# Designed miniproteins, single chains, continued (2), part 14

Each design is a single chain, and the fold is of that chain. pLDDT is the mean over its residues in the fold that is shown.

## One batch from the design tools (miniprotein)

Design m4456
Fold by ESMFold2-Fast:
Structure m4456 (fold): chain A 89 residues (1-89)
Amino acid sequence: GDKLFQKGLEAIRKSKYKEAKEYFEKALEIKGPDDVDVLINLGQALIELGEYDEAIKYYQRALEIDPRNIAAQSNLITAQNLKKAAEAA
């Protein structure tokens, strides 16, 4: 749970986004599908990897659990904008 989440955060700090994704996915399996902090940080790793559709899904799930989460709201808009930019290229 928490140890894997901390390893994911460390991987983000080192710009190792693929490793961060793997740690956060494992953290989600242990902590449960509704851990908002894991969902938000997994979405961030996915944005950095260009996996915008998956990032959008995780931010939407975070907002289903915590509709007032400002980080999830802002990051969802960012992911949607990045997806549109990528589709235009």
Scores: mean pLDDT 87

Design m4457
Fold by ESMFold2-Fast:
Structure m4457 (fold): chain A 80 residues (1-80)
Amino acid sequence: VDEKLEKARKLYEEAVQLQTEAARMVSDAEANLKKASSDEEKRKEAQAVLDQTQAEAARLNDEAVRKETEAIKLVEEAKK
């Protein structure tokens, strides 16, 4: 019973960490795009970085959702 809750907490913490990392990456890329709004060439480069960052963030978010779902399932099983 206790082991399931500990595993769930670790998975949830990992999921939160991945989501936080993904959010920071996207926020940084969006801030760079906003800062470059007056420079056409820099804006194109910032847009390409944002596209790459969004693809990476999507992977991290997918992994985080999987870990969060598994953690929730373990908590539900522990409550039974």
Scores: mean pLDDT 81

Design m4458
Fold by ESMFold2-Fast:
Structure m4458 (fold): chain A 71 residues (1-71)
Amino acid sequence: MKIDEEEINRALATMYLALLARTGGEPVSIEELAEKFGISKETVRELARDFAERGLLVYDEEKDTVRAAPP
């Protein structure tokens, strides 16, 4: 089975965002996450928007950052 490195990195980024939503850590830039996981900024933005739609994170499009939703 051919393992797609991009797919693995996307899964890792998704787990990181889920952890951020659960723990309430400090805001993180989309650029930093993209560099950290070796995926495109657009992929990270898609993940951030999905979590924001579910009320788990807040995505600031102007600052291009993501943070945990307030309790």
Scores: mean pLDDT 79

Design m4459
Fold by ESMFold2-Fast:
Structure m4459 (fold): chain A 74 residues (1-74)
Amino acid sequence: SSMLQQRKQQILDWLQDTLDQNQVPQDVRDALIQEAQSQLDKVKSLEELDEVQQQIDDMVAHVIAVLEQRRAAE
């Protein structure tokens, strides 16, 4: 239980730092953090956590790529 909660917090801390380093707009940051928290709240085991962490990683990478493409086109 304690270990699972610590790992979830580490993922949220990583997410916050990654979005900050990539200068993601506040509204997009808030939406991504909310979605990540929603997904993590459903996780009941470390095995589920690994899958959800990958999904969060993929989501963040996709959003950053879309924002960079939009900045390049506009």
Scores: mean pLDDT 84

Design m4460
Fold by ESMFold2-Fast:
Structure m4460 (fold): chain A 100 residues (1-100)
Amino acid sequence: DEKKLEELKKLLESEELSDEELEELARELADLSPEIQKEANLLLLKKRLLRLFKLPPSLLSELTVDDMAEMLRKLALEESDLPEEEIEAEIAKFKASLEK
């Protein structure tokens, strides 16, 4: 399982992947343990955010939770009609879910 995460991380850092390819990778990860799935889904989210913001794949390991939260906030403000208060509440939940 750990080796699959390392292989996924290397692939995501080196390759430009389409949304379809990212969806296929997510399906392959469904057979992993819940803890490994959580880490894999976080890596996939980082990759999607890098693509949406047109940032290089090599920044995958450099993205912090705070960086991801800011990116998600910006996307929610641009793509949804949700009130800022609700967006901030969801961002706070996202951060809390990743903190140990």
Scores: mean pLDDT 74

Design m4461
Fold by ESMFold2-Fast:
Structure m4461 (fold): chain A 64 residues (1-64)
Amino acid sequence: SNARIDELIDILKNSTDPEERKKAADELGELGDPRAIPPLQEIIATSTDDVVKLFAGLALEKIR
């Protein structure tokens, strides 16, 4: 649902818990909604957390 995608994008961008951010990226990949593509690309470009960047990249591969 749109509400779940928006919730996961918010967690990915704003959560202070790295486990929540990793799970949000993974679930966005599993849902496969192309609405997740721009925020995942933003995380890869701007995040200082290499693990979050890795999970965002894996999520993009699942969506594409």
Scores: mean pLDDT 83

Design m4462
Fold by ESMFold2-Fast:
Structure m4462 (fold): chain A 78 residues (1-78)
Amino acid sequence: MNTLPTEEDPAYVRTDMRATRGEDGRVRVSGSLDALALGEKVGTEEVDAVFPDGEAATRFIRERVDAMLRRAEEALRR
């Protein structure tokens, strides 16, 4: 299936994050999120955190992506 680049969306979150699982089952998430409105960066968040499991890590990532997307959408509505 062909998909258009997400950067063509007026509100977009660019993620450059890595999740790694340790021997103890904990998941480290590190990297950054950029909120973009019409291709312009309107916010940046850096992440470096350890979670007890993949579910906790996924929940955190989803909440941060949603927050950054809302910031991009707010920038478009100003």
Scores: mean pLDDT 77

Design m4463
Fold by ESMFold2-Fast:
Structure m4463 (fold): chain A 55 residues (1-55)
Amino acid sequence: MKVPVYINGKLYGEAPVGTPVIFLIPGSWLSKIKSVEPSLGTILTEDSVLKITLK
């Protein structure tokens, strides 16, 4: 099963269930992140929707 990934409110792609959120974020984006839901320490579940907001 796949989890939808949104960046700045737009569908960017999908990630596998069981993926830690931190593994989906390139190191170069860490300085640009305004918010992430769920948090960087979270592992994605089938009920998850990953929302990343960049500066």
Scores: mean pLDDT 80

Design m4464
Fold by ESMFold2-Fast:
Structure m4464 (fold): chain A 125 residues (1-125)
Amino acid sequence: SEVERVQEYRKALIELLRERIEELREEKKTASPAVAAKLDELIELLERVREALEALPPDASFEEVLARLAEVAETSSGEMQGFLLSLVDVLAESFENGLSVEELRKRLEETFDSILEGLKKQAES
């Protein structure tokens, strides 16, 4: 059902967010001060996104999931807002195209890696 698919997508995203937060915290330990500051901003954003998703009712519609992520994006600025909007786009396109949780996870991981690399390069410039 659509409800079950939304629940599976939310669970996959929350799990990925938890994994990425832990990875970013480890990376921060050896990062330059400029990169560490960007990683802190990203960690704070990802924690807010995770908390917002976990606070949604278990029967939340996909539109409600996207709206909650958009609310978090509106309270963000610059690169962090752009990052979250990119994740929202991946979620929306994956859902509309009927992608599996495994395919969604792969696209989200590729999006995270691409944007994280960009943020690090910008911090070092």
Scores: mean pLDDT 86

Design m4465
Fold by ESMFold2-Fast:
Structure m4465 (fold): chain A 83 residues (1-83)
Amino acid sequence: DLLEMAKNLTEENQPVIAQQLLELFDRLPLPEFLALLKQVLSAVPADKIVSLLNKLEPLFERLSDHRVEVNDVIREAMLEQES
């Protein structure tokens, strides 16, 4: 479960999460993928979110044409962590 890995984020599972998100990007329509990305990022502990974002750099490179939507998702996820 991708969300369970995100909630229990470790150095070992960060690459697994990044790989699964990259595979899902190829399989899902963009709006559904962005909704999933927001759910995953919102599940990550606030003190670990930056580490995961660094591992997602290859995914963000593929999403370069959608930078506004990606930035909105990241911002919304971080706001949910801040209450």
Scores: mean pLDDT 78

Design m4466
Fold by ESMFold2-Fast:
Structure m4466 (fold): chain A 96 residues (1-96)
Amino acid sequence: MKPSKEEFEAEVYLALALIATTNLKLSPEFDEKMAETAIEMARKAVEYARKAGNEDLQREALEVLLETARIGYEKGTGDFAERMKKVAEEAEKELA
């Protein structure tokens, strides 16, 4: 693995996921596109953290993924909420 490069990419994607998740929490109305962006960035953070072999960073990225997915299924509706519930269940399984 290339810890310096992959770890840096994981940290960048995690920062982007945190920004998007924070915007989602602060927004007066639920934005599905913002939630999808946050999920995508968090998943990329998990992927790069895993490639870097950084278990702490992978766990942190999974926790952000889980929080974002929970917001998505609690505030979202219909098929979107059901998709977010599955993402949350997958993240919970990886954190166990």
Scores: mean pLDDT 83

Design m4467
Fold by ESMFold2-Fast:
Structure m4467 (fold): chain A 84 residues (1-84)
Amino acid sequence: MEKFIELAKKNPEVVEDDLRELRKLLNLPLSDEEIRELAEDEEFQEELVRLHIEFQRNAEELSEEEALERLRRLVLERLRELRE
């Protein structure tokens, strides 16, 4: 589990690519600048990786729609903090 967090910290562009795909899929109000700022936020990286791990563990119980809604909420909450 820790190795995924370490990967995100060493390769923020991987988090940026994930956020760009989420922005496209969920029509999120994220600028390219905000994506970069979130991708460089260590706490956000850890929360994002934790959610992906949770989705893998609960794949039988979580629908794709529920997983995407959780990701959407995490991103919007962090965006709110970034803009305040």
Scores: mean pLDDT 72

Design m4468
Fold by ESMFold2-Fast:
Structure m4468 (fold): chain A 85 residues (1-85)
Amino acid sequence: KIIELAEELKKEKSPELVYELARLLAREAFELAGRAVDEELLEKEKKVDELIKKNAEELLKALTDEDIDEMIEELKKYLEEKEKE
């Protein structure tokens, strides 16, 4: 999911894809922190979601294909480590 979105972003530069990718990454970070999904976490996710959406276009302008490739490689490495555990 996350890797597929990053690869799609490289092919088609879209603020919507940046937003979706960043939202999934934020969710993964919260899960890594070992936090249960509760009302407080959902409110924090909403605030992070709004921040990501607001900055998606600026992020898209700042990202190069090389940055996206590095992000995909880091994500693959992270997911492979998670899969081994």
Scores: mean pLDDT 67

Design m4469
Fold by ESMFold2-Fast:
Structure m4469 (fold): chain A 62 residues (1-62)
Amino acid sequence: SDAERGAAAAREAAAKPGGSAAAGTAGWQHMLSNGDEKAARAAAEAAGRGDGEAAAQYAVQG
């Protein structure tokens, strides 16, 4: 559930104009709390390039 919440936050922030970088940071930190550093980094990178759906998939699947 925490990974899903992190994915949702990253997706929403990535969809906001000018919010993609903040989305990446927030999602990455949230997923670190669940111990999946690799997935968190992938989600942050996807959010940073504006791909909120990919960011959400990395957060849930990783």
Scores: mean pLDDT 58

Design m4470
Fold by ESMFold2-Fast:
Formats: structure tokens, C-alpha cells, sequence
Structure m4470 (fold): chain A 87 residues (1-87)
């Protein structure tokens, strides 16, 4: 759907941001793996799983001390929740 394509594009943008700006290679690899799982959940229409994965990524970013990355995951959670509310 158009909504799924928009959410996938948002995750692609965040993935590109992390590849360009996240200097902690182990933390970056962990987040990228979770982003791939979130993309799979969105493609499957499993928005609850996508939200749970984004919540885990927000938690990891906060624990890492990266408030900017945590805020980006929070924004994506709100977007996925808005899409779910329209279904």
C-alpha cells in the first residue's frame, strides 16, 4: 500500500542517516539489523511487531546516550501508530 511504501521510505532514510553519522560500529550494526526486521514486519502488515521493534531501538539509543537517534525512532513509532489507527 501507499502507507507501507511511505513507512519503508522513512526507514530507508533512517538507515542512510545511521550509516553516515553513527560512528559506533557495533551499535550501528545492531540498529541496522533491527531496522531490517522492522521493514520485514511492515511488508508483512504486522504493524504491532514494527512498533515493538522501533520501541526496542528507541530504548537502545537512549541507553547509548544518543537522544537524537532516540527522537527519530519515537517519530517513526508515532507514524506507524497513525497508519495503524487508519486501518
Amino acid sequence: SAEQEALLADLDTLEAYLRAHETDAAFRARLLALIDQAKEAIRAGDLDRAIALLREMERLAREHGDSRTAAMFRYLIERVEAVKARL
Scores: mean pLDDT 87

Design m4471
Fold by ESMFold2-Fast:
Order: structure tokens, then C-alpha cells, then sequence
Structure m4471 (fold): chain A 80 residues (1-80)
């Protein structure tokens, strides 16, 4: 499991990408909120996958690895 420091670093990196792409982030959060409200696990998984793909493009490999670990934990939690 990622450490608290790794989670904070991943969250900071994600936040910086969202700040650079505010319209994309807004649309993504609307889709995420709708998926969560409807209990639509498949839509939720698609949103997390899209976040992961965008982060892979925007972040260096080491920072992306931290983000990927955090997203995997989030997805596993949603499936439990």
C-alpha cells in the first residue's frame, strides 16, 4: 500500500495536472459524481482509467507510478 507521503505526492501531482486542464477536470468530476451517485461501477472505472491515462501523459514515470498505485487502491476499494 502507498505510504501517506506517497499519497500526498500523488495527490499534489494530480492537483497540478487538473490546474493545467481546468475544463477537462470539471467534465471529469461531473462524470465521476454521476457514476458515484448512480452506483455505476463501470462508469467509475472508466473515469479512473481516463485519469490514469492523462497522468501517464503529463507526469514523469516515477511520479506516475505513485499515482497509479493510488488509483489501483481506489479501484480495489470501489470493487469491495
Amino acid sequence: APSPEEVLEAMRAIHEVFQRHPEWARELFERLSEALRNGDLAAYEEVLKEIGEKMREELDPETYELVERMLEVQLASARA
Scores: mean pLDDT 79

Design m4472
Fold by ESMFold2-Fast:
Structure m4472 (fold): chain A 90 residues (1-90)
Amino acid sequence: NAKELYKKAAEYFRKAAEAARNGDIDTAVELAKQGAEYYADALEKEGKPSEGAARYTAIVLRVIGLVLEGNYDELARDLEDFAKEAEKKA
C-alpha cells in the first residue's frame, strides 16, 4: 500500500516543517529523515527503488544544506513542498 506510505511521508514532512519554524532543528531533521524514508519506501512498493533511493538522498542533502546555512525559513518551506508532493501521490 504505497498510498499509506505517502500519507505517512506527508505527515512527517509537515511535522518537520513546524519544528523548523519553531527553531527545533534537531527534531526537524529527524522528522524529515523519517518522511524521506516513508517516501522512498512508497516508491519501492511502486517498483521504483532507484528513484526512491535518489529521492531520499536529495531530500536529506537539501535538509542538511539548509541547516548548515541556518536558513530555517527556507527549510520549513521546502518541507511543506515535500509534504504537498507526497499528498498528491497518496
Scores: mean pLDDT 90

Design m4473
Fold by ESMFold2-Fast:
Structure m4473 (fold): chain A 70 residues (1-70)
Amino acid sequence: VKEEIDERIEKFLPLAREQARLSPMLTEEDAPLIAAMQVLAYVAETHPDDEEAIREILKRLAELGVEVEL
């Protein structure tokens, strides 16, 4: 589960970096956060019953400096 979440974040990271580049108010430092948030939305939509997967992505967000409590 944790490894799958990490791979999803990595997959979304290039897309998040492009989104950050399109917004001059964002920096490359924000890209991992944007990617992690998109992975959270993806998991919640595709695997809404998988509480462990959601919990793991929340831990990754906390490691990136963002504490999200659902």
Scores: mean pLDDT 70

Design m4474
Fold by ESMFold2-Fast:
Structure m4474 (fold): chain A 73 residues (1-73)
Amino acid sequence: AAEATRAAGDARVGALLQQIGDEVTKLYEEAEKSTPEEREKLLNEAKKIMTDGSEQVQALRDEADARAAALEA
């Protein structure tokens, strides 16, 4: 039960990490085609997406761990 809960959490984290990776890659590709000023803005946006994504990943892991811990108690 606890392992299944963690596995479900890991799957959600994996999907979110894939989405973040795709969005960041798209912004980097757009930055390569942009002016130097626009490139800086796009790179800053990519950095923000990575930071916000890390917070979301941590929240999902904390939620899954809390549920798993309740099952292990």
Scores: mean pLDDT 78

Design m4475
Fold by ESMFold2-Fast:
Structure m4475 (fold): chain A 99 residues (1-99)
Amino acid sequence: MSEELVEAYERAAEVLERGKKVLKELEELAKKDPSVQPEYDKFKQKLEELERQIAEAFALAADPETGLEALERLKKLIREMEEEIERAEKYAKEAKEKL
């Protein structure tokens, strides 16, 4: 397994932890304001999908031919999830200010 792939996996793990923190915050907000529920459901689904895709990409990393594709896939997933987390964090902040 390449050093770059290990670094990408570690970044993906950090992004997942950050995402789980935001998901918990949205869960607590949805309990107080039902209008938050759709955002919670959407974000939860995206986090579950990311976890699955990371596991799949990691499995492919053992093959030198598929390792580069797995690395690029992980980098793309990390970028997309960081953007989703930033959107969810902003939504959570605005929802808290409304309460």
Scores: mean pLDDT 78

Design m4476
Fold by ESMFold2-Fast:
Structure m4476 (fold): chain A 95 residues (1-95)
Amino acid sequence: SRLVELARRQLELAREALATGTAEGALEADIHVAMVYMLRGVARAIGDEATAAEIDALLEENRAVIDAARAASQALATQGAAAAEAVLRAALAAL
């Protein structure tokens, strides 16, 4: 499915963004993760349950990346760049 291929590409871009170790990279990763949820939403809206299930599996498989992106992006929004970079460093050490 084209939607599954796009979801995989977004998760690859999220990993690349997180690998920069920067606050900007954390924000970019969170945006790419948001795109995966949007693609799942599209699959569900058109009644393509098989594609939605494949995207759900990709989200679970990449849960550590998603959690890292969200935690770092949340730290950026509430505490600033230095806090986001600290959260990202801790998350990358666990990956």
Scores: mean pLDDT 87

Design m4477
Fold by ESMFold2-Fast:
Structure m4477 (fold): chain A 80 residues (1-80)
Amino acid sequence: KKEIEKALLYVEASLRALRAGDVERAIQNLEKAREYAKKAGVTEAQKYLDEAIQLLREGKPLDEAISYVEKAKEVLKKKL
């Protein structure tokens, strides 16, 4: 329960950073979200977060990364 809540907090922080164009901060928050999703055993959310991090590191359009982060958020919310 607490791990899912922490994952969601970092997901929300990453989405705010992405909307502000702060890719470095977004990656840092997504790595933390991934850590807590893994601790919570939500493998589907971890997979979406890994895809978002890879897209950001490759300099792909932010909209694609945001799409994966939103999918991770939806999965995490369903596990609360």
Scores: mean pLDDT 87

Design m4478
Fold by ESMFold2-Fast:
Structure m4478 (fold): chain A 100 residues (1-100)
Amino acid sequence: SEKDELAVENLENYVETYKEIAKKAADMTDEEREEVVTLLKDGAEKISKLLEEAGYPEAAKKLKELTEKAIEAIKNKDVKKLEEIVKEIEEFAKKFKEEA
């Protein structure tokens, strides 16, 4: 459906944002971490609404859970944990695209 296509596109763009954040995570200032946390929260809220509107409330919940884990890793300056979560988000997005 058009809603499924929109949800997939937004989720794929969000995964790319996570990958760019992970690449820069080791060199981020405290100010940049705060900006990134805000960006991820806003992105997760937007995409979760699209997933819910497309009929995938469980996918919306999973995205929020993964985003909370990523934010915790960013705040803790745990680059390795962030990289693991990014891989989990990428796998989640791939499975969603195949099933939507």
Scores: mean pLDDT 85

Design m4479
Fold by ESMFold2-Fast:
Structure m4479 (fold): chain A 61 residues (1-61)
Amino acid sequence: MSPSEKYALELLEELEKKTDPNNEEAQLYLRIFRQEVKENPDMSKEEVEKMVKAVEKAIKA
């Protein structure tokens, strides 16, 4: 597992704990984030942070 992949997975776990299972929009962004990490394990920290912000915005909406 790459350092970027590990970093992204740790953030995903924290976001999953904070996200309501009934929030379909936030759950969709979490699935997209997980898929992106699997397909691009060399994802930059900036790209990871953009995905995190998308999930957090959906949680607040």
Scores: mean pLDDT 78

Design m4480
Fold by ESMFold2-Fast:
Structure m4480 (fold): chain A 95 residues (1-95)
Amino acid sequence: SNQDLIQQTIQEVQRLTQQALEAARRGDMERVKEILREIERLVVDTLLSLGRVGDAGLVRGLVDMFLEGLDHMSPEEAEQEIQRLTQELIRLLQN
């Protein structure tokens, strides 16, 4: 079902988020970028499979803004912004 797909996507986003937070704490910003691109692809693919084209575009915009800002963030700021972004993506998936 659509709800089962969304729940599976949320679980995988949460798993990837923990990896991104660990990378951010180490100052490994290249690994953060890699993981956030994986999160973007996963969430966008899920939204597109549900016919939610506008939401997929919003996700791309949110991730793009995050990635542009990341090179100017401290590890602590990156951790905070990863948490905010991924919480927003999960809220979007649930609606």
Scores: mean pLDDT 91

Design m4481
Fold by ESMFold2-Fast:
Structure m4481 (fold): chain A 66 residues (1-66)
Amino acid sequence: TERYIEYARELREKGRKAAEEGDLQTTQDMLMKNMLLGWSSDVEASKVAQEAADENLQAADEIDKK
């Protein structure tokens, strides 16, 4: 539902800000939450969560390469 889509976007934004600050732990936590949300029965929310998880994964990898 709409609420799950908003939640997925909120987690994505928090992960992005954490990555900008070099906080690997928080970025990975946001990734995990989006991955779990991606398993929802709401197809639209699942797609948004999957995309957010991919972005947070890339951000975590960039921090880890430092």
Scores: mean pLDDT 69

Design m4482
Fold by ESMFold2-Fast:
Structure m4482 (fold): chain A 102 residues (1-102)
Amino acid sequence: MKSREELIEELEKTVKEMEKALENGDYQKAIDLARKAVRLLAELIRQSTDPELKEKLVEYLKKATELLMDAERALRNGDFEKAKQYLKEIIEVIKEALELLK
């Protein structure tokens, strides 16, 4: 099982990989990385013992999960511009969650 510090580093790395995938137009890879980011955030929430931090992180997790579903739907419909927009919004949500974890 990964430590909190290892999970934070992996999440930061995943966000950077998502940004690169979007720059390269690899929306499927960006979605796969977004799923990984959501899973890592969920694990960080599970390990959190601070109730206030946990509550805030759960809101970010919900928002990222909803945006991920929207990005998946947009990509299936061939709407690459909407998929890119939702993926960029996921990146910003995860970055905000990371700031709370530092």
Scores: mean pLDDT 88

Design m4483
Fold by ESMFold2-Fast:
Structure m4483 (fold): chain A 75 residues (1-75)
Amino acid sequence: GPPMVLMYIRVPRDADLDAIRAIVEAHGGVMSTFAEDLRGRLAALAEVPESEVDALRAELARRFPDVEILERPMP
């Protein structure tokens, strides 16, 4: 398959989780269920094609400025 990147996505508790998931999936990604994270935020893991990462980051930053993303290359 294509090279994949693991993204850790943190969102405010009141974020539109369905919209965030739909954006990840539109970029060919697959996403875990959101779970509680530190400081009242929610977090999920997403596996995203490396070629789509920049476009996904740009769209999430544009629509959800409070979203935090950490990236790790998959082993």
Scores: mean pLDDT 82

Design m4484
Fold by ESMFold2-Fast:
Structure m4484 (fold): chain A 79 residues (1-79)
Amino acid sequence: DELLEEMRELGASEETLKAVKELIESAETEEEKEGLRAAIGFLIGVAKGTGVPLKEMSTEKIIKQIKSLGETIAEINRR
């Protein structure tokens, strides 16, 4: 999985990677999965742009941000 590998390179813990994988697998629709993957890509982009490694963020914070941004992306796609 390209996104999980990129997160690992940015310092994400194995606990965080497992939680993110479980979050994607728990999504019931393809649209939800795509939203979550887009949110993860955005988080990766922010980490690269700011130079802040993902290891400085708790698993709980990362999951909350992915969920929140995924919902926002889904709303935008309804325009």
Scores: mean pLDDT 77

Design m4485
Fold by ESMFold2-Fast:
Structure m4485 (fold): chain A 85 residues (1-85)
Amino acid sequence: DAVRLLVDEVLAAFGLDPADPAAREGAVGAIATELAGGEFEGEWSPEARAALEALRAELEARGIPLADASVEDQNAIQAWLLARL
C-alpha cells in the first residue's frame, strides 16, 4: 500500500515509533503537505517517489487540485490518507 509505505518512510526518517498514533498522524500530515506541492524529492527513496506519484495521480483523478491546494483541499488529502491506514 502506497500510503503505508510513505508513512513508514517518514517515521523511519524522523526516528518515530510506528505504534504511536500521534507520530503516524504527523507522518500523514507531512505526506499531505508533500502531495499538495512540496519539493522534498531528495528526502524520499525512489520507491517513495513512485508511491507519491501514484497518489498524486489518484487524487487528481478524484478532482483534488494539487498545484493550488487550498486548506480545505489539504484537509481532504489528510483525511483521505488517514482513512487508508
Scores: mean pLDDT 73

Design m4486
Fold by ESMFold2-Fast:
Structure m4486 (fold): chain A 77 residues (1-77)
Amino acid sequence: MLVLVSHDDVDALVAALEARGYRVLERDPETGRVWAEGPEDVEALTPDSVVVHLEESLSEETREEMLRYAQPRLPLP
């Protein structure tokens, strides 16, 4: 499943996602946007699941902001 997450510190966000087993597909340091692919077992991934998985790697303020910008994407046909 594809997810879109955004934060001002793209490097920290990428490190947190990779530490949780996500594969980063694309990152844009100018906009803070990161596209990542979760493991197959997280097909039903929600914004809440993304925030919970990144909790240990990010501050409380960063987690709250990320929840607002976490957006699951459908795969293109």
Scores: mean pLDDT 55

Design m4487
Fold by ESMFold2-Fast:
Order: C-alpha cells, then structure tokens, then sequence
Structure m4487 (fold): chain A 78 residues (1-78)
C-alpha cells in the first residue's frame, strides 16, 4: 500500500541522515510524500518542508526528529 511504502521511504531517509547522506535522505523523503495516501499529503508536505528548513540551518538532529515524528503519525494511521 501507499502508506506502507511511505513509511519504508521515511525509514530510508532517517538512515541516510544518520549516515550523513543528505542527498539520499531528501530523495527518500520526496518518495515518501509521493507514496503517501492523498488524505495525508498536506501532513507529509509539511514534514518535508520542515526537514528542508532544518537541514538548511544545519540542524540534522532536528531533521531526523521531524522524519521520526512523521513516521509515528503514519504508523498510527494503519
């Protein structure tokens, strides 16, 4: 399902940030948005914009926390 794929891509984005691979993390975060069910699109777009803002500020830990919160939100929608 789109929900399960979005969660999988968020996990990959989190792992990429922990490994210092910002390019891979952003690619996976975009794929998570694209996989998300329509009713969750605004929530996922908001999370992506926040991640981009935090990474531009050099706040990698804040970006990871934002992705982890988005993942928890999606897990509750199952």
Amino acid sequence: SGLEKAIEYLDKAIEALKAGDIEAALKYAVQAVNAAPEKLLLKMIGALLRVVGLLNAGDVEGAIETLEEAKKYLEKEK
Scores: mean pLDDT 88

Design m4488
Fold by ESMFold2-Fast:
Structure m4488 (fold): chain A 80 residues (1-80)
Amino acid sequence: SDEEIIKAAVEEAKERFEKIIEEGKAKGLSIDELIKKLREAALELLEEYAKKYKLTPEQVKEVADAFNVAINELVEKAKS
């Protein structure tokens, strides 16, 4: 189902974002540098899923919004 595709995209994004934060913190990256890398990874993954699964503009927005929520939550956790 389309819902399962969106869920898979979000789960893959969270795993990728967590690795970027882990590696970035180990390398001493600033929060701004982490956000930049997370947004670049999010855009790449969004474009990949949109092309592969032929997502509608509404579905693309839903995935993008979910990626932004995940980035914000993980960045706030990384600050603590």
Scores: mean pLDDT 85

Design m4489
Fold by ESMFold2-Fast:
Structure m4489 (fold): chain A 104 residues (1-104)
Amino acid sequence: SSSADEILKEYEEDPSLWPDFARSLVTLIISYTDLKKITIYYGERYRELLEIFKEEAEKRDLEVELVEIENPPKKSSAEGDTLYLGSEGSPVRALWEAVLELIK
């Protein structure tokens, strides 16, 4: 939606908001899944956002395993308890899209 695009752009432009973004995504995962652990495959450029996401997730008893890969997929996806962050777009959008696929 246009409102979601505007909010994502704010997070893309201001890394100081990334803890709030991470908390929102963790809340979605906990509210819509029974997962106790997730694994995230990502390219190096996403490391800072994902470390913040892991910290916020662990505060809510959701274990996060971060796996850095050299050749990430172009588009974000999810399968079972695993997120694959796409190389297209911003780290914020890639993580958002992967979480939306996870909670389907």
Scores: mean pLDDT 85

